# Designed miniproteins, single chains, continued (4): the designs that were tried, part 37

Each design is a single chain, and the fold is of that chain. pLDDT is the mean over its residues in the fold that is shown.

## One batch from the design tools (miniprotein)

Design m13342
Fold by ESMFold2-Fast:
Structure m13342 (fold): chain A 62 residues (1-62)
Amino acid sequence: SEEQKKIEELGKRVYEAQKRIDELRRKASTLAKENPDEAKKLMDEISRLQREEARRVAEEAA
């Protein structure tokens, strides 16, 4: 039961993280027209955040 709860909570967190990343991606797309350099920096940050979040979640589950 505790294992199932952990998996469900992990899934919720991953889903929420992906939702946020999607929102940031939309923002970066809009920024790309006004500030391509800033948009690139945002995209780079998104990639790093996704990696770090995935690692953190994996570490917490381990």
Scores: mean pLDDT 76

Design m13343
Fold by ESMFold2-Fast:
Structure m13343 (fold): chain A 61 residues (1-61)
Amino acid sequence: SSAVERAIRAGQGVIEMAKALKVPGAEEAIKLGEEAVRLAKQGNYKEAMEKVKEGERALGL
């Protein structure tokens, strides 16, 4: 997959994991994952991946 497609899937993965884990950081992780998907769709791959990392940290990953 392209870098943009991988970033979209990564953002979606953060959202899905946040919904499954139901930890205190889950709402923040969902918002960060949604932001990552939006940035990736705009072609902002690097910024999208930073939002993915922030979402993972919010989940304690």
Scores: mean pLDDT 84

Design m13344
Fold by ESMFold2-Fast:
Structure m13344 (fold): chain A 91 residues (1-91)
Amino acid sequence: DPEARQKRLEESMAKDDKLMEENLKTANEEQKENLEVARSLQEAAPYLRQAAELRRNGAPPEEVRAALEKALALTKDPERQAELRELLANL
């Protein structure tokens, strides 16, 4: 029956359209999260440079800690957060 085949094709296409819309929405949300992580790393970078400069100039550990804690608070990347926590533990 040609009409039954046409209806099955239309139903299949409607399902594919919905999956495409859901995939686009999910991709946009993931892209936003990736952008927020990248922005957080950019915002943390000045404090990481400050901590390095404080260390180079022989500043007290408390001042280095404060700069690293600020960088950690701004960072949304889990790998970078782990590295910063390890640096803080070794002060």
Scores: mean pLDDT 81

Design m13345
Fold by ESMFold2-Fast:
Structure m13345 (fold): chain A 84 residues (1-84)
Amino acid sequence: SKEEKEKLEKKIEELEKEIKKIELEIGIIEGLIGIYRGIKSLLEDPEEQEKIEKQIEELEERRKELEERLKELKKELEELKKKL
């Protein structure tokens, strides 16, 4: 029905917005990882290098979590689009 189509379209729009937010967050994290890698390359103190490496590892783990969620949301989006 037209009402079912409108509900699907709204759910698709909500998923597309969530996907865009996650993609933006991933982009920011990738930028930060690049910055921290740059900082690490300028450091001579092994203890300071280890602190920066821990920040990089935390950001890489967060990126991985977001990439996994992004894959799930994209699958949901594809399934909903098939119903249209």
Scores: mean pLDDT 89

Design m13346
Fold by ESMFold2-Fast:
Structure m13346 (fold): chain A 94 residues (1-94)
Amino acid sequence: MVEKLEATIEKMKEAIESGDVEEIKTVAIAAGVDMRILAEQAEKAGDKELAELARRAAELLVRAAHSTDPEELKRLMEEAVETMERVKELAEKL
């Protein structure tokens, strides 16, 4: 999980730097699905804090994927990256 999460975060950072709206949205959709799955797994394992952070990341990614403003898209993706880095830190303690 942690290795896949690192790869996803790096891919998100690369997409943001590219400025390609379609690429950013594609990455946001894929990352959002992964974060939702992680939240469900964490909830079943009883890790409420990890589940809450993963749900927050998924919500940010869904909002990014539906954004029509490139500046809002970038801001939401940057917030999602920060949230996913916290998810990674918490997952590493398990």
Scores: mean pLDDT 83

Design m13347
Fold by ESMFold2-Fast:
Structure m13347 (fold): chain A 56 residues (1-56)
Amino acid sequence: SSLEPFLRFLYEKDLSALRRNSLARIARGLGFSSLAAFTRAFKRLFGVTPAELRRA
């Protein structure tokens, strides 16, 4: 997907939201059809999965 949903996420929610919220909840909030779709799009744009970024 486009960069826009992730830029809005970073602006409105901050990266700290990845640590405080479930990944499935974040994916739903951004309008993704599934956690898998969100994970694929995120890795394509950032080079790492949301789970990997959360652990960093």
Scores: mean pLDDT 66

Design m13348
Fold by ESMFold2-Fast:
Structure m13348 (fold): chain A 76 residues (1-76)
Amino acid sequence: DLEKKAQEARKKAEELREEAKRLRENKILAEQLSKDYSPALVEGILKDFDEAIELKEKEAEELEAKAQELEKKLKE
């Protein structure tokens, strides 16, 4: 029960980390493609990517912390 929940949390965290990596690649691409755009528009686009990346990384960290707590309970 706890072991499966810890494994599922770890797997979901890994998936979120992969999504964050994809967003970082897309941010680089968007920055390259927006050379001729207004500075305000570019800033908005990059901010949206940063917020999305931060959200995915935060969710992954929370799931990793939850998995660690469950793993500690399994060792007790």
Scores: mean pLDDT 82

Design m13349
Fold by ESMFold2-Fast:
Structure m13349 (fold): chain A 61 residues (1-61)
Amino acid sequence: SMAQQYIAQAQQALKAGDYKTAARYARQAHDAAVAAGDLESAREAGRLLHQAMQKIAEQKA
């Protein structure tokens, strides 16, 4: 699914330390999952978005 494709891209960006890109892909994954009614992918995308945003906040502190 499109949601799973964006989830994979968000995970790759997190591994690379590119937290801004990870947050963007996680948001796209969440939107795609919600549109498809895929609750599990929506929850996973939400977790990835939260993780990416925490890392961004840590870099600013």
Scores: mean pLDDT 87

Design m13350
Fold by ESMFold2-Fast:
Structure m13350 (fold): chain A 62 residues (1-62)
Amino acid sequence: MSEAEKELIDYAREKIAAHPEARDAILQVLVKATRDLLNGADPEEVLKQAKEEMDAAVAAAQ
C-alpha cells in the first residue's frame, strides 16, 4: 500500500468517525481516489481532490 493510499484511508476513517451521516459519500470518494491512484494518477493531486470532495460530502450531509 502506498503512503498516499494510507493517508487517504486514514483521512476517510477520521471523517466517517466524526460524521457518520456522510459515510456512504466518503466511501464513494475513497473508492474513486484509490482507483485513480492504481491507474497512475498523481498522488498529490488525487489526495488534494479526494480531501476536498470528502469535506464537501460532510458539508452537504449537514
Scores: mean pLDDT 82

Design m13351
Fold by ESMFold2-Fast:
Structure m13351 (fold): chain A 88 residues (1-88)
Amino acid sequence: SKERAEAIKKTAEQMEKEIEENPEKAVDIAKGAKRIMVGLAKKISEELAKKVKELMDKAIKAVEEGDIEKFREAVEELKKLAEEAAEK
């Protein structure tokens, strides 16, 4: 549903904001956001849930490695994926 896809995008945006405000908690924030977004995506389709999980796993790894650029790339792809799901 459009509402669930929009909720995924909002969760991704909130995750970015919370990580900027609390960088030392970034891994825990990202793991929490992953659970929420994967749960929402499963209610849309299994394929979307799989893609969201893969992108969030990349984002979490980037945060663990201190790679801010790779984190931004993964989150940008995630927001784009959510936007495309909302247009369906």
Scores: mean pLDDT 86

Design m13352
Fold by ESMFold2-Fast:
Structure m13352 (fold): chain A 80 residues (1-80)
Amino acid sequence: PLSPEELRALLLEHFRELVDEAVAKGEITPEQAERLRARFEELVTKPLQEMLDAVRTLPPLEQRIFGEALLRTAQAVEAA
């Protein structure tokens, strides 16, 4: 069982990994990657419900990356 702080840290790590993968694949530019990292870093400081509500207002690409980060985090928690 992970604490809320540990879950947020793990989620942020998965955001960074997915953003780096998107840059490596040429899906986004390095400049877009820096903006996405800053936005996700801000989002993870919010309460879970507010974070989820904010995600619904994001562009489709950012929503996809967030969703994949959540799935990776959930899978890591299930494996632990």
Scores: mean pLDDT 77

Design m13353
Fold by ESMFold2-Fast:
Structure m13353 (fold): chain A 59 residues (1-59)
Amino acid sequence: MEEVVRLLREAEASTDKAEAEALIAEAKAKLEELEPNLSVSQYVAGKLLIIGTELELEL
């Protein structure tokens, strides 16, 4: 989870839309990789953070 949050914060700090999109894609991949070790609520929280970041960055 910390890795997903870090990647999303880096995406928010990015001034390059393509870089932000790449960081969000990496965050999605990390969340899916971690899914078997996460609770349902942790996985949902991760999904919501990704969606919120995409919405803020207009992706």
Scores: mean pLDDT 80

Design m13354
Fold by ESMFold2-Fast:
Structure m13354 (fold): chain A 76 residues (1-76)
Amino acid sequence: SALDEELRRLAMETARRIREAVEAGASEEEIQGIVEEGLERLRALAREGGLSEAEIEALVAAFRDAAETLIADLRA
């Protein structure tokens, strides 16, 4: 669906921004800012796509977990 494509694009863009920021030695505050921007855009897209609040919070949890895992892996 168009929503699935937009969510995938957002996830890829957020992951790229996180990788670039970590590699550039960005602060924890800057990296968390990228994650929070991604989450706000995720919520907006999911609501526009007609997802329930429960579905949105599940996606938010998955997105945050994936971002935290990526950050940890990049710092290992």
Scores: mean pLDDT 88

Design m13355
Fold by ESMFold2-Fast:
Structure m13355 (fold): chain A 58 residues (1-58)
Amino acid sequence: TGRDLLLDIASRETGLSRAELTRIVDDPDLEAAARRLAELTGLSVEKARALVETIRRE
């Protein structure tokens, strides 16, 4: 599905590698994933959570 494309877009927008984003997104704990992404990118936790959920939904 569109997961690889969404990961590529997110990688370009956040500056993180696709491999690093995949590890974060595949974390079963959504709260932990959102906080980790927010810390690495400077996004708010709410925006980071929305991004993780979007990639998970595909």
Scores: mean pLDDT 80

Design m13356
Fold by ESMFold2-Fast:
Structure m13356 (fold): chain A 55 residues (1-55)
Amino acid sequence: MKEELEKKAEDFEKQGKYIEAARVYIELANYYKSEGKFEEAQKYFDKARELLKKG
């Protein structure tokens, strides 16, 4: 469920686990892409990209 993935990503961010958080955001992005919600998908891909820069 998308709500569970969003919460997991936020929890990883709070723990400083940016790589794990980014992975979950990529899963969310792929979920929205499969639903045809390309705008939401892009938003989560951008968020994952920024988290990966923090390493």
Scores: mean pLDDT 81

Design m13357
Fold by ESMFold2-Fast:
Structure m13357 (fold): chain A 58 residues (1-58)
Amino acid sequence: ISLWLETDPVTHEPAVGLSTPSPEERDRLSRALTEVQRLAETRRLTPEEILELLREHL
């Protein structure tokens, strides 16, 4: 999960626990993760907090 913070949006699809999302869902997921990563970086969140925030954001 710590690897997810430093990985580009493409790879986090499995990390988020989604399987074979539609292209539209992938775009939304990518945006959500980018926003969550930015917040994590700015607010110094832990990986656990990032996961919680991501699930709430989605």
Scores: mean pLDDT 59

Design m13358
Fold by ESMFold2-Fast:
Structure m13358 (fold): chain A 69 residues (1-69)
Amino acid sequence: MEKEEIIEELKKLLEEMIKEREKKLGLDASEARKEVEKIARETVEKLEGKEREALELVKKYVEEKKTLP
């Protein structure tokens, strides 16, 4: 998987998490949504060869957050 594909997957996960938080907490996360692309790129750049494994960990983290009361 290419870095751009991993960035896109991470971006989708972050967007989904932000939407879920907005609905459940009534928070305005518009600024966080604008930062999603930047956060995803910075995260992938820091992971250096561990991007795929880290993406799986992020998926688990996002799923965990969705189950919070």
Scores: mean pLDDT 65

Design m13360
Fold by ESMFold2-Fast:
Structure m13360 (fold): chain A 62 residues (1-62)
Amino acid sequence: GEIITTKITEQVDKYTYKLEGLKPGEIVEYDGRIYVVSKDGTITLPKPKKVGDEVTLTKITK
């Protein structure tokens, strides 16, 4: 997978964020867990973050 560092652009819920450059349906790994980007472009992370925080993810291609 491709390791990317991206920025939180929007917080839609306590643990649910939009990340720059991630598109609906993409699969990423973060902290040993697999996440699928939701149809609205959001991902739910295990801990609270702030808009402007950087997140390092591994992008998984099928």
Scores: mean pLDDT 80

Design m13361
Fold by ESMFold2-Fast:
Structure m13361 (fold): chain A 78 residues (1-78)
Amino acid sequence: GQTPTAEQQRLLQAAFLGDVELVRELLAAGFDVQARDANGVPAWAMRDAQGRTPLEWARATGDEETVALLLEAGADPA
């Protein structure tokens, strides 16, 4: 199993809470959703212990704004 980085965990938590402001703050502060872990996996593609990505969490909470921000930042919807 892959363990998400602190930055990936923050993004997952923001998406889960529907906290669009926190997602915007992370992106504005230079958080790179394309940042890769030691295995070459970008932040947007990391899965938590339940197998969910940030995009899947945002979709589950109905947070359309976070979905749009992640897609704009380069997250792959496929």
Scores: mean pLDDT 70

Design m13363
Fold by ESMFold2-Fast:
Structure m13363 (fold): chain A 82 residues (1-82)
Amino acid sequence: DWKKYYEKGKEAYEKGDYILAAEYYKKAIELEPNNYEAYYNLGKVYYDMGDLDAAKYYYEKALELEPDNEELKKKLEEVKKL
């Protein structure tokens, strides 16, 4: 169940285990490719790790799933300016 991996990813992220968080979010995406929240949170994980190219990639994937999300558009513009 993709939701279990998504929740495990959130728990790992809250504990600061970014590598484990990314692994769980990727598993959630593998099981449910339309999972906007997993793409968005994976983008946040990579942003916090300083991998801005990966953060931008996953935020763009999240935006493909929710094209009118203004908060996500703002986050993408912030990452693009760095």
Scores: mean pLDDT 86

Design m13364
Fold by ESMFold2-Fast:
Structure m13364 (fold): chain A 60 residues (1-60)
Amino acid sequence: SERLQRTRKAIEIEAKAAMEAIYYVSLGIASSPEEREKYLKKAGEILRKGNEEAEKLLAA
């Protein structure tokens, strides 16, 4: 069904965003305190964008 296809795509988008966010969190942990904030902010932006894309798919 179309709903099933959208759900699978939404999960895929969120999974990719989570993996990319984990990469930036790892960079932040390995960095100085100042650089850590920068990487954590980037991770948050990636998660927010992924969630927005997933929600748009599920709302349609």
Scores: mean pLDDT 85

Design m13365
Fold by ESMFold2-Fast:
Structure m13365 (fold): chain A 70 residues (1-70)
Amino acid sequence: MLPSEEQLEEASRRLAKKLGISFETAKRLVRATAELASAGYSQDEIAEALGISKSTVSTIIKILKELGSI
């Protein structure tokens, strides 16, 4: 199940602050990660597809779980 827009915005704010990246970049990463995770892709596959570290994917998944999104 995909997160709500409100959950995606909150997760994006947390990620942007944690990594020191723009909100727009964080929003793209959070949305893409949520979509791929919902489709059944592994954290390694998501990291490769998005060109980010597995640690970043793990952080996004943790934030989404804390928000009850996935």
Scores: mean pLDDT 82

Design m13366
Fold by ESMFold2-Fast:
Parts: sequence; structure tokens; C-alpha cells
Structure m13366 (fold): chain A 63 residues (1-63)
Amino acid sequence: IDMEEVDEAMARMILGVFKTIHKNGKKIDLEEAERAIERVESFGTPEGKEAAEEIRKLVEEEK
């Protein structure tokens, strides 16, 4: 199995969790968001970078 495909799926899942929290009007946990951002950025993939940026955007909208 290609490791890049696994990282892409992980980034998509992590972003999906935060999108669901935001869509349901629940407050995003800042510590969990920071850890998620660090995790997806560590993949070194475009999908990971995009997921990190989208999570940061969701956190900003919650402020």
C-alpha cells in the first residue's frame, strides 16, 4: 500500500471531524485542533497542508 494514500486519508478524516464539529455549532477544542494541525502538517503532503490550513480557518471562525 502507498504510504501517501494513507496520509491523504488520515488528513481527510481529521479535517472531517473538525468540519462536523463546526457545522453542528459545537466549539472546537483549541488543544485538539493544534495537535491535529501538527499531525497533518507532519505528513509533508499537499493534502496535509491543506487540511491544516482549513482547520486553522475553522478555529478562527470559532473565535
Scores: mean pLDDT 76

Design m13367
Fold by ESMFold2-Fast:
Structure m13367 (fold): chain A 80 residues (1-80)
Amino acid sequence: MSEELQRLLEKAEELLEEAEKKLEEYEKTGDEKHLLEAEEHLGLAEIIIGVIKRLDPNNPALEKLEKKIDELNEKIKKLK
């Protein structure tokens, strides 16, 4: 379980980083395609974090990941 949990954590972090990068691309270009890609990556990260919560609800990394989701959601709201 520890190795599987670590892979899920790494994947969630990668998806959040990709979402942030796509939001930065949207801010530079105004191309709604980048906004859609950011929302898709964020949605996938939320699903993975939901899985992590079911497997290990007390994982200390969850607070950081949930904070990042909230930050990206607020950024999306400000850009729309």
Scores: mean pLDDT 83

Design m13368
Fold by ESMFold2-Fast:
Structure m13368 (fold): chain A 79 residues (1-79)
Amino acid sequence: TFEEMEEELRKKAAENPEVTEEELEKKLKELREELEELAKKLGLSVEEVAEYLRIGLREGEDALEPEVLERLRKVDEEV
C-alpha cells in the first residue's frame, strides 16, 4: 500500500544522515499529490496506483506512467 511505501522510505531516510526530515516530507508530499492526480486520470484509487508502483519497482514498470515511476525511483534512490 501507499502507507507501506511511505514507511519503508522513512526507515531508509532515518538511516541516511544526508537526508533531512524536511526533504523527505517534501518528496513524500509531492509523490502523494502525483499519485492522486494519476489515480484520477486512470479511474483508479490512490491505493491501487501505489500498489502498481510497488509491483513495478519489483517486477518492472512497463505498465505504469513513466513520469510517476521516475519520481518514485528518485525518492527511493535519494533516501
Scores: mean pLDDT 66

Design m13369
Fold by ESMFold2-Fast:
Structure m13369 (fold): chain A 86 residues (1-86)
Amino acid sequence: SMYEKGKELLKRAEELAKRGIDLLIYISVHSLENPLPLVEEAFRLLREAIRLYREALKYLPEEERGPVEEKIRELEELIEYAKIFV
């Protein structure tokens, strides 16, 4: 169903967001000689998560959209914040 497709997209988005966040945390706590490739990978994961969250919104009922839209905003803010430190 369309709803099941939306929920699967959310699950995939959540997995990618977690991977991206975990990678940013790893970078922040380790003194890496060249962090740029890992920073680029983290941002790639977070942007793909945002894309999947936006796709999921097409398949979700109105009452379930708010939390997803908030999650998108949080991830976009995280990317902009992280850019200041790289």
Scores: mean pLDDT 89

Design m13370
Fold by ESMFold2-Fast:
Structure m13370 (fold): chain A 84 residues (1-84)
Amino acid sequence: MEEKLEADIELGVAQISLAVLKNVLYKNEPEKLTPEVEKLLEEAEELLERAEEALREGNVEKARELIRKAMELIRKAKELAEKT
């Protein structure tokens, strides 16, 4: 039960992190939205959608794995954008 609540919070934090990064890039630094960065952001969004579905199905372990992968892609997108 506690693990599900923690996963729900982790999902929310990841969704906010992605939204903030997208907002910064689209509004302030659109020149950093290279195809590689866009692909990473899209893949992260898809992973978070799958994580939300896994949580609805009660598969907390799968959801946490998907959230972790999404956060890795978000970090990679940020690093790649900063190098542009």
Scores: mean pLDDT 83

Design m13371
Fold by ESMFold2-Fast:
Structure m13371 (fold): chain A 58 residues (1-58)
Amino acid sequence: SKEEMLKRVEEALKTSDLSEEIKEKSLKIFKEKLEKSDSVDAAQEASLEGLELAEKAL
C-alpha cells in the first residue's frame, strides 16, 4: 500500500513541469512522511499532500 502510494506520487512528479531538483526534494519529503506515519490514515494524508504539491507546480 505505501509502496503503491509512493509509485503513484513518483509518476505524478515525473509528468509535472518541475525541475529534477525540486522533484527529488519533494519525493524525499513525501517518503519521510510515509515512513513516519503511525497509521494508514496518516499515510493517505501524506500521499494527498504530495499530489497537491505536484499539482501546484503545474
Scores: mean pLDDT 67

Design m13372
Fold by ESMFold2-Fast:
Structure m13372 (fold): chain A 62 residues (1-62)
Amino acid sequence: SLEDEIQLGLGLMGLGVAKTVHGDDREALRAAIEETIERLRKEGASEEVLEEVERAGEELLA
């Protein structure tokens, strides 16, 4: 849905910002990723959107 697309885009943008700011600090990057996911969950993001953002976050930590 359009709502899912918007929430996914916001989540991925949040991950990009986290990587840019905290890319040299794995612990800070992980915390920022978790914060982004928690924010999306509180804003009513679907489980499918949350899973996709979690997957992208895991790839940033690899």
Scores: mean pLDDT 83

Design m13373
Fold by ESMFold2-Fast:
Structure m13373 (fold): chain A 82 residues (1-82)
Amino acid sequence: MIELLKKALILKEKAENTPENSPEQKKLIEELGELLGKIKEIVEKEFPQTEDTSEEEAEELIKKMEELYKKAEEEVRKEKEK
């Protein structure tokens, strides 16, 4: 999971630094979309939601995702210093 989030952050940064409306930027945005789709699939598999999913379970999932995202941001920041 964290490796996929790191990859998504790197792709996002590359897209932001690529010329607007270029074929390369479009490709990076598409790759980012695919990667985010995979992350969503893993989250749904690890935390399957039923019609009776409580608000507490939904909040727990959100907190878990925020924690993973924060860890991925920190890892990407450290990688940039190498």
Scores: mean pLDDT 71

Design m13374
Fold by ESMFold2-Fast:
Structure m13374 (fold): chain A 80 residues (1-80)
Amino acid sequence: MVEEAERLLREAEEILEEIKKLPNATEEEIKLAEELLKKMKEALERLKKAKTEEEAREALLELEIELGLLLIVYGLTKLI
């Protein structure tokens, strides 16, 4: 679970770098992507500190939701 979450975080970091390379990326879109990555890092820390499987699953779900939102930001930045 932690290894999977760390993989998702690495993927998110790559997506953020791709957003920054887009010529039409706005400061607001970059800031939003950076905030989403920050939330994912916080969720990973909660996952590492989880005392139960339920707490671990909730933290992993938060990571997956934030990654999904980051992908939406990336898609919209490319479209607009």
Scores: mean pLDDT 81

Design m13375
Fold by ESMFold2-Fast:
Structure m13375 (fold): chain A 59 residues (1-59)
Amino acid sequence: MDALHEAGLQEAAALAADLTGEEVTRLVNSAARRIMEAKDEAEIQAVLEELRRRLEELR
């Protein structure tokens, strides 16, 4: 795994670190899969931005 994918996965985990529940786990797992499939940093950032918005809806 390259540094970009690793950083993306770490940021996704950090965004959900203060949250718990099945829905949160599903959102993070979906984001992680999409990050690993991403071709570049822009795609990773798009996934992280969507994850941020969806996690905020659960707060």
Scores: mean pLDDT 78

Design m13376
Fold by ESMFold2-Fast:
Structure m13376 (fold): chain A 119 residues (1-119)
Amino acid sequence: MVQITESGGGAVAEGGSRTLTGTASGLDLSKSSVAWLRQRPGQPREVVAALSADGSGTALAEEFAGRATISADFAKNTAYLNLSGLTAADTAVYYTVFSSAEGGDTAYFGDGVQLTVLA
């Protein structure tokens, strides 16, 4: 059974920085793509960042260009999203998504981590 454990959420002041962490068990991250999604209150889920398992590339949503980085530690099956220059608009539930090629592309979602940016 695949499980994803997320951490790094909570309250942060405007202009602050936060690193969100997602760790997978029952899945080999070195054979999986990673993405971070967020869902703001009353909005659909949107992509924040993506990282290819083969290291072929990273992608950031335009809103996060210059203020976010995505990385992974394959030995720990852990993905990281570092966010800086946080604003009230960044208040959302953030999800780690691992996509595996086993049996076709299957996406595994974490339960989400709440980030609240305080004025």
Scores: mean pLDDT 79

Design m13377
Fold by ESMFold2-Fast:
Structure m13377 (fold): chain A 58 residues (1-58)
Amino acid sequence: SLEEKIREIAGKDVLTPEEAIEVLEKLGFDPEKAREIIAALGRDTLTPEEVVVIAKLL
């Protein structure tokens, strides 16, 4: 699943915005669009489950 791939690449359960963007880029998503969405959330940390939701918006 996409969540399993995110967890495997991240190697942890809590990601910074920059780490989430890097994981999404490695999975073939647009890093610029990911940055815009993550910035709009205004949070310091993201879970792999939340990164999956962001990926679905890309």
Scores: mean pLDDT 83

Design m13378
Fold by ESMFold2-Fast:
Structure m13378 (fold): chain A 67 residues (1-67)
Amino acid sequence: SELEELKEEYRRLAEEANKTGKKELLLKAVEVQLKGAKLLLKQDKTIPEEEFEKLVEEELKKLEEML
């Protein structure tokens, strides 16, 4: 499934980031998590897609302040 593929990709990126300490790989891992979250949202229909995109943007801004 697409979600399983994203989970495996995240796992590889997170493992490589931990081994190398490269912040670029950590950012790629976050992007994969966001893609997975979008797929899960599509199944729930609990939050409109536009509202979800705004929430994602807000969380990304918080991450930028922590980096």
Scores: mean pLDDT 70

Design m13379
Fold by ESMFold2-Fast:
Structure m13379 (fold): chain A 58 residues (1-58)
Amino acid sequence: MKKAIAVKDQPALLPRVLSVKKGDEVEILEEVSDDIYRVKNLKTGEEGYVDKSLLKEV
């Protein structure tokens, strides 16, 4: 189980894209591609896709 922190805000522009705010802690559930994780936002409990460049592993 890997955790990461959002380093930038991401708006939910698409139905499968997770909205995250800078400083939100997420759990990495799956590496979908070289650029995209499927994560769970630990603050909201929501799951969705996040660009890897927006996350820093802790």
Scores: mean pLDDT 77

